# Designs tried in a protein design run: designed miniproteins, single chains, continued (3). Part 37

Each design is a single chain, and the fold is of that chain. pLDDT is the mean over its residues in the fold that is shown.

## One batch from the design tools (miniprotein)

Design m9268
Fold by ESMFold2-Fast:
Structure m9268 (fold): chain A 66 residues (1-66)
Amino acid sequence: MDELLAEAESLVDSYDRMKEAGSIDEALNESAKALAEELRALVENRDVQGLKDLYQRLLEKAKAKE
């Protein structure tokens, strides 16, 4: 879990850099942009629990194998 916290912070920092460079807005579609925006909001609120919950939902969808 400690590692997940550190990775989440690193991921958020990477998203912030990509956002500033315009990479997210240029390359991603609306659904991907919505995900990135949610990550940003969770980081600004320092809501690590929310980040974990979001990640869990993403894993659930990947597991379902659409």
Scores: mean pLDDT 63

Design m9269
Fold by ESMFold2-Fast:
Structure m9269 (fold): chain A 70 residues (1-70)
Amino acid sequence: EPSDRERTEETVRRLLEYLERNVDRLSPEQAREAVEGLRAIRETTPPDWLSPELRERMERLIRRLEKKAS
């Protein structure tokens, strides 16, 4: 039964795919904004709404963006 939870998961997944593919095109400022946005999503979204794979993927992306912004 695809509900708000599953749609949220798919939306986050597509967002992560987009950011991963475009990391090289992001300015340091955009990378910082992306980190802040991803942290907000992680903090706000209930654990049950995102798969462990998506949360680990988000964590890896945050670290990549932090290094890019530094």
Scores: mean pLDDT 81

Design m9270
Fold by ESMFold2-Fast:
Structure m9270 (fold): chain A 90 residues (1-90)
Amino acid sequence: MEEEMAEELREAAKEARELGAPEIVIEAIEKAAEAMELSKQIDDEEARELFREAARLAKEAARAAKEGDWEKAVELAKEAIEKVAKGTQL
């Protein structure tokens, strides 16, 4: 599951980069993918839950970017980055 989600996020990051999406959107998607990989090594349910939430937000940011809604994509990207930061602090 985490492997598949990380792969989906990496593909979404490539697509966002090709679309010329804001750097923060690409950064959020890549950080979420890394967090999903880390979730396999982390013995903390709260951190894993935050990483899954970040992955969901990053996917939504990628979707908004693909639809040309840069404002929504950036907002979702910031939220995803915040969730990753909270998870890595645990």
Scores: mean pLDDT 81

Design m9271
Fold by ESMFold2-Fast:
Structure m9271 (fold): chain A 72 residues (1-72)
Amino acid sequence: SKEEIEKLIKEGKELIAKGKEMLANATNIKQLNQGIGLILRGIGLLFQARILAEKEGDKKLAKEADELLRKG
């Protein structure tokens, strides 16, 4: 559904942003690993959103997810 894809895009963006902030402010290995983990999880959600959008023929949402993946 469109709503499911939009939710995946939103959550993916939020996780990547949070992970990048954590990496920028990291002072130890644990924080670095946590930041990396959040970014990878966010990327995974954006890939899921892109695949679902492509399967449903939603070219606009597929492009949005793809552009976010290319910027991350």
Scores: mean pLDDT 88

Design m9272
Fold by ESMFold2-Fast:
Structure m9272 (fold): chain A 87 residues (1-87)
Amino acid sequence: MTAQDKEDYEYFMRKVFEALAEMTDQEIEDYLAGNGEIRKKLQEKLEKVEKELLEKNPNVTEDDIIKLISEKTGDKSLPEIHKRLLE
């Protein structure tokens, strides 16, 4: 990774963490239980963060962001991402 790619990745992860930190304990439990409405809300927040990162660095593709998340977590599922970001 270049220094810029690392900074963009760290910015993205910070924004994802902020979005997850806004969830209540009940919303987290509902998400883990497969509540579609909570999953949709979290997905919409993550898509907004991805859009902001892409607007900041137009050379980064959505696939690059998903790949970085997948490589960082070993799994692209939101429960695994959530668990790793809370640690």
Scores: mean pLDDT 56

Design m9273
Fold by ESMFold2-Fast:
Structure m9273 (fold): chain A 68 residues (1-68)
Amino acid sequence: MVERFRELKQEAKKALENKDYETAIKLYDELIRLVQSMAEQVPDAADVLAELIAEYKEKKAELEQKAK
């Protein structure tokens, strides 16, 4: 799980550097789904993970505006 999370973060960062906003949006969608899955398995961290999900959703919305 942690390895997949790091991989997706690196891919998202590379897509942003490439200005490939469509790919970056898809990768943030996968990150959101993965963090949601983590929250199900670690309820004690649910609040922190919910904040991270909110941050990724906000970033995704900003990217969608730039990807016109």
Scores: mean pLDDT 79

Design m9274
Fold by ESMFold2-Fast:
Structure m9274 (fold): chain A 87 residues (1-87)
Amino acid sequence: SMEQLEEEFERRLPEMVARLKERFPEVSEEEIRRILLELFERLRGRISFDALLDLAEEALRTGRSVDEVIAEFDENGLLPSLALRAK
């Protein structure tokens, strides 16, 4: 269920923030949390937590918005495939 995914995300969030903070020490924990939350809300558990971390890392590395990173992911045909599996 989405409620279980949200609970798992909240439980994993401190670890994900710590991993990204180690790679991007100049970025605030608040900004990292914001990016992870936006990605989770947009994708709503349609990807793994590892893929979520990869997308967050890409956003932080490139300075692109979450919407821009998701659009690039979709241009590679990955998001449509995930959306079709969810239907």
Scores: mean pLDDT 74

Design m9275
Fold by ESMFold2-Fast:
Structure m9275 (fold): chain A 84 residues (1-84)
Amino acid sequence: SLKDLIESLLKSENEEIQIEALRLAYKLKILSPEILVKFLKSENEKIQVEAAKVLLTYKKDVPIVDIDPKIADRALFEKAVETD
């Protein structure tokens, strides 16, 4: 399935592939929130932001306190720009 393909790409050791997989998951709204929590702890700020964007798309009521405020603000900004 398309979900299984995206989850497979997210297990890549290549950070650029992980970022593109997160962007695709965000666009298609098909990623598990449980997998996203792991990427919120990434040392790569772009991966943290893309994961936060997907999480916020799945659960609008997710407490922002569960995400670094700097990352949450950036994710919300980028999500707003992409919706526009």
Scores: mean pLDDT 71

Design m9276
Fold by ESMFold2-Fast:
Structure m9276 (fold): chain A 74 residues (1-74)
Amino acid sequence: SRVDELMEELERLARELREAIEAGDLATARKLLQRMSDVLQEIHNDPEASEEQKTRALALAIEAQELLDEAEAA
């Protein structure tokens, strides 16, 4: 489904964001976080998305933002 594809993209973006942070590429990490935000909005606005999927998507986005905030504060 569209939602399943969006969830897979969000998980992939989260992994790429962690890798960018580990590499010290904060510019790429910021771009990836913006893409995650766009995907999160699509999931939230999709009537076929379950509450479990919406909760997991939000958790992934929050974790990504926290990781980037910690990296930028260092």
Scores: mean pLDDT 89

Design m9277
Fold by ESMFold2-Fast:
Structure m9277 (fold): chain A 80 residues (1-80)
Amino acid sequence: DNLIAAIEKAIEEAEELRELASKVSPEVEEIVTRVIELLREALERARRDPSDLAGIQALMAEVQRLMAEAARLIEEAKRA
């Protein structure tokens, strides 16, 4: 319930970020698109088997890593 709602909200936020990222660079857009794919996989896993906590956590860790990379590239683009 709370986990599913949190992942759904994260997908909405990532989709909004992808629209902005497409105006910044193709590389950032690609990273955000991958984040959306991973979040959708996490959502499917949470709906199918909420006890797959390790699998969901692994996907969310990768999402955090990619979001940090996207943020770094957006900051670099602003400085160029």
Scores: mean pLDDT 82

Design m9278
Fold by ESMFold2-Fast:
Structure m9278 (fold): chain A 78 residues (1-78)
Amino acid sequence: SATTEAAVAAARAGDAVAAARALHPVKSIEEGVTAVGAALEAAGRPVARETLRARIESLLAQGGTPGQAAAEVLYRAL
């Protein structure tokens, strides 16, 4: 997706803030897991999909959107 491609490009460039911001349009946990996973792999910091799902779910339990949760997970991991 355009969202995943933008996050991957920013992560590859070492821009954690831009990579996280690219994830704001994410609307589901599964989209977030895919986008965060691809961005971290591109940055040379691969994380298992199940670990990313647990992190996104934990942040969603505190409130906010899937995009906000995915952005926070990506920012902390970069």
Scores: mean pLDDT 88

Design m9279
Fold by ESMFold2-Fast:
Structure m9279 (fold): chain A 61 residues (1-61)
Amino acid sequence: ASDREIEEGVVEVARAVVVTVLRKQGLEERAAAVAARVEAAIAAGDLAEAKAIVAEAIAEL
């Protein structure tokens, strides 16, 4: 796998964990927004933005 594929995999795992934690806290709208933003960033090829979104969501937990 390329470094990019590994980074995408790490971001996807981190996204899944953050979304699960937010849902467990009853923050369903925030969970959906984080998931959508990360998916859009990955689809645009912007891994830096995807990482930033996940980091921001973790900081807000």
Scores: mean pLDDT 79

Design m9280
Fold by ESMFold2-Fast:
Structure m9280 (fold): chain A 97 residues (1-97)
Amino acid sequence: SEKEALYDRVRAALREMTDLAIEKAREQGNEELIEKVRELGLRMLQAIDRIYEENPEKLEEVLKIVEEGLKQIRSAKTADEIVKIMEETLKKIEELL
């Protein structure tokens, strides 16, 4: 279904964003940042799963939020930038609940 296809696309985009953020954190030798990124990624996944169940009409907006977050993570250079981008992305997703 279109809803399932959107949900799969959102989850794929989130995974790409989280994996890239972890890669950048690992390159910086910051193990604490890796754990923080994993925590934020899990919280985003939980919010996305809840939106799929309660407000699936918002999945297209969620996809745009995650894709923008991924774009920002691609350009991020510092640990502080990575955390800020992920926290802002999480907040925008949670505002759709």
Scores: mean pLDDT 91

Design m9281
Fold by ESMFold2-Fast:
Structure m9281 (fold): chain A 86 residues (1-86)
Amino acid sequence: MSNVFDIIDLARQLDPQTGQNIIQGIRYLIQGNIAQAQRYFQQAQQGITNPQARALIDQAIQLFPTDPNQAIALLQQGIQIELQSQ
């Protein structure tokens, strides 16, 4: 199952700036601060080079207020695609 700890482990394999933005987004998500989490995920998206990964992360950001479980799954999938494409 997709969970926030799996995303943190994947984020550590991204470039340091993008990875830290994902980790900060997850930190705010755990605190229940969805708006701040979305801002950090938007910053992380600027470091994503694969177009499919960017699209999945954009969908995840939009879904966090309404469907956080699906948003987490899409965020994890986007990061996995980015890592597989490098």
Scores: mean pLDDT 85

Design m9282
Fold by ESMFold2-Fast:
Structure m9282 (fold): chain A 88 residues (1-88)
Amino acid sequence: SLLDEVEEIIRVLTEILDEVLADPAVSQEDKEKAKELLKKLKEADPKDAKKVIELVKEVLELLESIPTVPQQTIDRVKTMLEHLEKLA
């Protein structure tokens, strides 16, 4: 279901942001942005697909700004965003 797919995307994004927080090469400023996004993901209603899409876009923007984030991770988030936009 759409709900199951949204919940899985929130879970995956949470794992990615936890990896950003654990990376000693990531700046303190970018870690603070990651913490804010984690809070928003935790508070997100998975039934509000539009709000989740907006959060995926914010996560993608942060990941693209961090030079140590692998391109494979960025591509994975882009694929999740495209999939959500087709379902919504």
Scores: mean pLDDT 86

Design m9283
Fold by ESMFold2-Fast:
Structure m9283 (fold): chain A 70 residues (1-70)
Amino acid sequence: MKKTLEEIIETSVKLLSDPNPSIAGAAVHGLLDLGKEDKSVIEPLKKALETEKNPAVKALIEKAIEEIEK
């Protein structure tokens, strides 16, 4: 269902900006799991990577993109 998937992606991308790194990390894992089934997650992750300020979360996003693009 397109609307539900978009909503989950949008919520997870918002959580990437959470000041709690555990919450941000969980959001990256959620997007990675979605990306294994739907590669449309790649562009939102790349966009989040450009604006991400936390180096640890940046590394997790880069790893997620690599894993999805296989």
Scores: mean pLDDT 77

Design m9284
Fold by ESMFold2-Fast:
Structure m9284 (fold): chain A 79 residues (1-79)
Amino acid sequence: DAEIEALRKRREELSEPVERALEDPEFLKKLKELEEEVKAKYDEVAKALEDDKEKGRELLLKVEKEVLEAIEKLLKEHE
């Protein structure tokens, strides 16, 4: 899936900015809070993938995009 692969690449591009921002304990706290917030969404993705692979992949794409947008927002607000 080209869209999921594009999101994975985008996540890898955020790796270095995130690692630099993790030097700030406040950023680390916010990132962990975001991870807890999206855990329930990823649990829904796992269930959908078991029921219908196509539907599950569409939900995964949506959740991954939302998570990336949230991480980018945290990075922008940090600096």
Scores: mean pLDDT 77

Design m9285
Fold by ESMFold2-Fast:
Structure m9285 (fold): chain A 60 residues (1-60)
Amino acid sequence: EKIYKLTHTVENKETGAKATYTFIASKEEGLIPELTETKEGDGDISTDSSVVTEELEELE
């Protein structure tokens, strides 16, 4: 059974604030959103001035 780890990193270019969200998906459970938020900086994370980077990692 395949397990996938999806990592989304959002960076606000104006404040320099950065947030990383991790999702784990398995074939048996479907999507198990393990939401782990790691923030650096005291700024607001918004989609207006944010750059999103997506990484997919297969775990087995």
Scores: mean pLDDT 61

Design m9286
Fold by ESMFold2-Fast:
Structure m9286 (fold): chain A 106 residues (1-106)
Amino acid sequence: MERARELIAEAEASLTPEQKERVDRMAQAIRDGDTAALAEFEAWAREKGVTLDAEKNPELYEEARKALREGRSREAMLITAAGFIEANKDDPEAVELALALYRAGL
């Protein structure tokens, strides 16, 4: 959990004011049930191969599995978003989409 929160915090801290506004708008659209925004995220996730790579993120992978086993679905979502951000750190649009999904899930 601490590592997942650190990864999300670092990603958020790296955003420009303009990127932060885009993330907030997308998170609100997702919460409002904008099916187009969700479809765009799902298309990106499929293209980018959203995964928690056990070899690259062993601690996050185990924390996500433990959270799921214990019924902590929100924590599992946070850990999954953090893993996606770390795997796609060189793609600012993918990072923005992952942060928007994380914020929408809160």
Scores: mean pLDDT 68

Design m9287
Fold by ESMFold2-Fast:
Structure m9287 (fold): chain A 100 residues (1-100)
Amino acid sequence: SPIDKLIDEAEKEIEELKEKLYKGEISVEEFFKEVLKILAELRDKLIKAGADEKEVDKIAAETRDKLLEIYYDGLENKVEDKETADKIVEVVLAALEKLR
């Protein structure tokens, strides 16, 4: 479906960001900001493709709250950047499956 293609593209972009972080090409802050940007752009694309706006916004809000918690917990507890990125990717991939 058009929705599946948009989700597959977002998953690819997020995996490419994770690889850049793993290579030391971007900071965990930059990684986090770019993930939020990809998800915001995906929201608009999904709604234009006919996804239910209320359902998308609910999943997006719940996902954003979890991502903020992971990121700031990682900063406070000096968690390794790669571990923070792995947790962010896990939460995002689970959210993307709910949007299919």
Scores: mean pLDDT 90

Design m9288
Fold by ESMFold2-Fast:
Structure m9288 (fold): chain A 58 residues (1-58)
Amino acid sequence: TRLRLVVGTGRTREEAEADLARRLAEFLAQHPEARVVDRSVSLEHGVYVVTATVAVPL
């Protein structure tokens, strides 16, 4: 199992979460066995950063 980070960013939390959702959907389409194991949200210099940690089976 490998852990991968998928990151979404935006000027608002909603924009960052939408960006993450799009990127995560693309990632999961390529790795259908992968599972989201953690999520975090931070505000960095006026930009929302939302991160999903995904476990990919080997």
Scores: mean pLDDT 83

Design m9289
Fold by ESMFold2-Fast:
Structure m9289 (fold): chain A 104 residues (1-104)
Amino acid sequence: AANLQAARAHMAAGKLKEAIRHLALDAIESAEALLKDPSISEEAKKRAEATIEVAKEILKRGATREAIEEVLEEAKKNGDELKAEVAEGILKEIDWLEAYAAAA
């Protein structure tokens, strides 16, 4: 997706905040596309909804690694496993983008 390519470009330029912003936008776009599929399972629908909520909260908190970690800790504290998995997935994708930029 265009947002994922933008995230990679920003990471290569050392712009972590911009990379996180584009990752969150990509997550929202992908989740919204899944929700448009009338054959989507109830589990996939709940995961897509959780993805949109987590990504929007990250953007609201300023698209920092610390903001994602705070969202993850709040999800864990509240027992919201889906939101915790989504936030952890975004952190892993940031780690992958940092590794990709370092290898380039």
Scores: mean pLDDT 81

Design m9290
Fold by ESMFold2-Fast:
Structure m9290 (fold): chain A 68 residues (1-68)
Amino acid sequence: MDQTALDAILEAAREMGLSDEQLAAIEAVGQTKGVGAAAIAAANAVTEAGGDPNEFSERVQALLNEAA
């Protein structure tokens, strides 16, 4: 698992207003099913919370570019 990618997904989801419980669930998905599954779970949770999944994707990419 790429911990940097998972950390970026969790940080972007937190910035988009997800709760600590939702972030913990996404982290568990990433640890058990991989980063791709965590990204899908996070995007779905952001959409359900009324957020923009495109903005979420942009935040993840910005965090990954900063980490590179």
Scores: mean pLDDT 81

Design m9291
Fold by ESMFold2-Fast:
Structure m9291 (fold): chain A 80 residues (1-80)
Amino acid sequence: KSDEEIIKEELGKLLQLIQEAAQTALENNDQESLSELQKLAAEAEKVITEMFKNKAPVSEIIKKINEFKKEIEKILEKAK
């Protein structure tokens, strides 16, 4: 598998996790968590796109995706 394929798969998983978390927030009428998740999704796309533009190493991009996954965990913990 190519490095770009790996990044695309990991970014796809991240965005899916954000979508699932946002759906849970919506079902619970949690507008604050929903807003935070929407901002996180936009930030993740922007940061990952900028890293690609700046020719960042694949390992660094994957590390950043994992950092965004941790932020989703924090939002979900706050919303319990």
Scores: mean pLDDT 78

Design m9292
Fold by ESMFold2-Fast:
Parts: structure tokens; C-alpha cells; sequence
Structure m9292 (fold): chain A 87 residues (1-87)
């Protein structure tokens, strides 16, 4: 299931968020969140995308200068907006 695969990427991001935060770890978190968001978007799962957005915001609050996390958050928010406009 694409949803089960997305849940695995979210779990990986949460595990990475518990580690020492370095720019490399921030890029890995951003990558895992982007993969989860892509799968939730394909399934039109707004609730799943909102969970990804929450984690991206939480990660960015701890590392506000992370361009990778900001880019991931922006992409996730665009995906949520697109699905909400579609109905």
C-alpha cells in the first residue's frame, strides 16, 4: 500500500528528528518527509499530508535556518492547497 509506504517514511523522519541535528540530518529529514508527502498526495490523503506538514514545521522550529526543511515545508503546503482546491 502507498499509505503504508508513506507511514514508513514518516517513521524514519521521526527517528531522524530524535538524533543530533546536523545539516546532513536536516537534509535526510527533508527527503523522508518529501517522499511521504508524494505518496499521500497520490492517494489524495489530506490528513496524511497535514501530518507531514506538522513534522516539517516541528523540525524547522528546531533548525530555522535549514533551507532543505523550508523547501520541503513549502512543497507540502502547496500539495495540501492543491488537493483542497480539487475538492
Amino acid sequence: SLIEEAERYLKKAEELMKQEQTPEVHREIAGQLARAAQLFYKEKNIEGLERVRKLAKEALEKTPDSHALQAALDAIEQSIDALKREG
Scores: mean pLDDT 85

Design m9293
Fold by ESMFold2-Fast:
Structure m9293 (fold): chain A 71 residues (1-71)
Amino acid sequence: MELTVFVPSMDSGDELEELKKKLEELGVKVKIERTPAPSVYVVLNKNGEIVAFARTADEALEKLAEWLKAA
């Protein structure tokens, strides 16, 4: 499954790297893009539908893991 994660411009490189590794562990192909969006993570599925909003990388991973269980 392919997902696009939009990362806030204020995110540290360490959080982005950790997020990418954990998403790969879930067996997901991930495209990560930075946006001028507010300090939130936005997760899109391959159809461009919003799956989750999160304020931290950990919250994004938690919501994404739950979504993947349902998919």
Scores: mean pLDDT 67

Design m9294
Fold by ESMFold2-Fast:
Structure m9294 (fold): chain A 72 residues (1-72)
Amino acid sequence: MEAYRELQKLIKEMLEFAEKNPEYKEEILKIIEDTSKETIANKDKFKSMEEGYAYALKKLKEKWEEFKKSLE
């Protein structure tokens, strides 16, 4: 379950950033929520829980990188 562990680490990183930068808290929580909703919407396409977590990790990484670029 490597994707699950990496997903948990990324979520923790994002939440720690939100704690230090409360002005971005709502936007960060929305990114996490939107990723969860997208993953659930595609649940029937996954062959395993690991595939679902890998999808969520990929989508969350993409959204998090875009968010960080918006701060440049």
Scores: mean pLDDT 82

Design m9295
Fold by ESMFold2-Fast:
Structure m9295 (fold): chain A 78 residues (1-78)
Amino acid sequence: SPATVEEHRAKLAELAAEAERAGDAFVAEVARRLAGEDDIRRALELALREVLAHLGYPEEEIEARLAASLAGEAAVFP
């Protein structure tokens, strides 16, 4: 729901600030990007992209995995 999205966004902003204070640049960047997204689907896509990149997946494989995931998610919600 929109209310749940707003609540999660606030928690992500708090997490980003806490991670920044702790010196964890990776967590701070991911949380900040997620907190800034109005579209929860786009926020999840960005989070998955950052995680896959951090794990060392090549860009081409990340793009293929995201395309497949997004196509599957679209089919779940007619």
Scores: mean pLDDT 67

Design m9296
Fold by ESMFold2-Fast:
Formats: sequence, C-alpha cells, structure tokens
Structure m9296 (fold): chain A 73 residues (1-73)
Amino acid sequence: SAAAVAESVDRAVAGAGARPGATFPVLDSEGKVVGTVTGLSGSAPLLVTVVGEEAKVFDTGGEAAEYMLSKIG
C-alpha cells in the first residue's frame, strides 16, 4: 500500500539522519528493497538510491522523502 511505502521511506530517512555513514533500506508493501538512504556526514546531505533511477543527494530528509515517494509511491 502507499501508506506502507511512505512509512518505509520515513524510517529510512530518519535512520540515515541519525546514523551518519549508515545505509537504510526502503521497502515496498511486500518487503522488497526498492531503494536506500545513506547519511553522508551528519543529518545532511543524504544519498538516495531508487531501483531503476540515478542516485541523488538531498540537503534535507523532507526533500529525500518527496523524491523517493515520487519514484516508488
């Protein structure tokens, strides 16, 4: 469901912001990995990957979440 994808995105963005250098998976409603979020040096910037898309860097978690939802949800 769209809600399950949105929750997964929010968890990955929050996790990456809290643990610089760590990569967090984004899961679809079936538990399949469809993207990742990595904190690069602090709470920002965030490196975002989505299966089938180019990697992008965002200065805020909100921008990262919006991008992922536009591609996955």
Scores: mean pLDDT 79

Design m9297
Fold by ESMFold2-Fast:
Structure m9297 (fold): chain A 105 residues (1-105)
Amino acid sequence: SEEELLKKLEEAISKFSDNKELVESYEEILELIKNGEKEIPLDLVSKFVSSFLKSLKLSDDEIEEIILEIMEILEKEAGEKEEITSISRKTFFEIVKILLEKAKL
């Protein structure tokens, strides 16, 4: 469920509280979710994902594999659109699920 994923994500973010970019992007996304927004800006998601992956202390190869998985999800969201500026809340939580699995959380 979204609530369960948010709880796990909050626990993960708390372990990286010194990463200001990660915390700030997470708080901004959380505010959008709490306000009932159905779409999350892609630039904000990109900042969040990038800062989260940097916090995980993964190898470059592991980061590249995760980015490819996320890109496949984004391509599915985009469909016939050449560019997207936001993603659905559902797609955001699919990305969160991948990040939590790779973080072993």
Scores: mean pLDDT 81

Design m9298
Fold by ESMFold2-Fast:
Structure m9298 (fold): chain A 131 residues (1-131)
Amino acid sequence: GLEIMELAQKALILALQGRYEEALKTAKEAFEKALEYLKTNPYEVLLSSFLIAQALIIILEENPSLATPEVISDLYFAVKVLEKYKHLLKRPEDQAVVERVIARGNAVIARFQDQLDQQRVQQYDQIINQA
């Protein structure tokens, strides 16, 4: 598998195991790779962002004390990548699964809206729009 996918999968597995601090650290590492590869590898970044978003959603729903401006902004980026690139998924069933993660992610972002780093959000919107 791709290194970014392996990190994203590990983050989700750790989150599902309740290992939230380790999951968060691994998700952040996967996220940095997603930022780097978005322009060149949008499909792989779409798939990785799906796993990263799921991991961050689980962490923030189960342990809201781990919410920081950076973590909420990273979830924002992952959700926006899913919104922009979901059309690359050829199966309607896969698109439906991604739409559910987008909805759940947006609900989590809304709960932590006051912690959202607006400067980082603007930077992420520019990166996604340029990709």
Scores: mean pLDDT 87

Design m9299
Fold by ESMFold2-Fast:
Order: C-alpha cells, then structure tokens, then sequence
Structure m9299 (fold): chain A 88 residues (1-88)
C-alpha cells in the first residue's frame, strides 16, 4: 500500500508540474490509433503484401508517438513514480 501510494503521489506531482497527464493521454491515443490502423489495414487487406503495408503504417504511427513526447513523458513519469514507490 505505501509503495502504491508513493508511486501515485510521485506521478501526480510530476503530472501537475509538467502537464504529463495530458501528454500521457495524448501518447495513449497515438498508440491506440496505430494499433487500430494496423488492425483496419489487416482486416481490409485482400493479401499479405497489403497487410504488411498496413502493419508498417500503423507501426510507424505508434513508434512516432512513443519516440516523441509519449516515450519521454513515460520515462519521466516512471522515474517519479519509482521515486514515490521507494519513498513509500
């Protein structure tokens, strides 16, 4: 319980100071859009080549979200949550 409370407190403090909650939501939406694009292209593709193209496009969207604001925000939030967990 103390570790969970500490992690939540650390993440909340970081989120307030740098708007990381909004950035986290934005990153989550980006990853979800990537997964949905891969699924839609796969479901609509009549053959393997088109399915592979759809997977590449979806992966690119997800990777862009993760390598930009989303990935950096996740690392920073994770560090603060880890510090909170250690302190708890």
Amino acid sequence: SPAREGARDGANRYGKEWGLRAKGTEAGIGVSKGALAMGNHGASAPGPDQAARGAYEGGKIAADSMTGVGKEAAYLAGNHAAEGARAG
Scores: mean pLDDT 46

Design m9300
Fold by ESMFold2-Fast:
Structure m9300 (fold): chain A 65 residues (1-65)
Amino acid sequence: SNAERVAAALTAALGPAGLSATAEERDGKILVTVRDAAGRVMGVVELPADASPEEALAAVGDLLG
């Protein structure tokens, strides 16, 4: 699914920083949750269901930067 592709791209990008991301499809959106190594929520981003992995990476970058 698109959420799985988004989650995989975010996990690959954030892993070196000790962060993780999950993505779930809900009501025509993708809900992305970013967590630190202890499982603490760092932030949440809502994206359109058709969002690309590149759009998700940009949104998470804005959230964390």
Scores: mean pLDDT 82

Design m9301
Fold by ESMFold2-Fast:
Structure m9301 (fold): chain A 59 residues (1-59)
Amino acid sequence: GKSELKEKLKKLLDDWGITPEQILYLKGTGSGRLMIDTLGDLLGVSSATVEEILKELVG
């Protein structure tokens, strides 16, 4: 479910040493897009879904 995806995403970000705010700040850049796409691949969801979860983690 969505809660399980949030937990997995938080763990991946903690492992990478990056915050949700940092990725969202960079989302308009090539590096930010590559990070979001990679997270989507790892979680088995679309990049749009990753972006939605990142926004929810920020508040």
Scores: mean pLDDT 82

Design m9302
Fold by ESMFold2-Fast:
Structure m9302 (fold): chain A 78 residues (1-78)
Amino acid sequence: SLEAELDKLLAENKKKIENDSSLTENEKKARILALEYIKQQLLEAAARGWKDLPPAELAQLEAEAKELERKIEEIKKK
């Protein structure tokens, strides 16, 4: 299911964030909250009309996860 795939991706990203010794506890919490928010938005979008296009939903999730990872790396460099 979409929710199960999102849970897997979220769990892996949470592990990366929690194991990142360069991040403060507040930065870790903020990034985890951002991931939770993106998951919720994707589930809401799927409920409204994406349910009939599971490959597109998964591709969009992957693209947004990669974009979030890029934003996290940009913040680390400052």
Scores: mean pLDDT 69

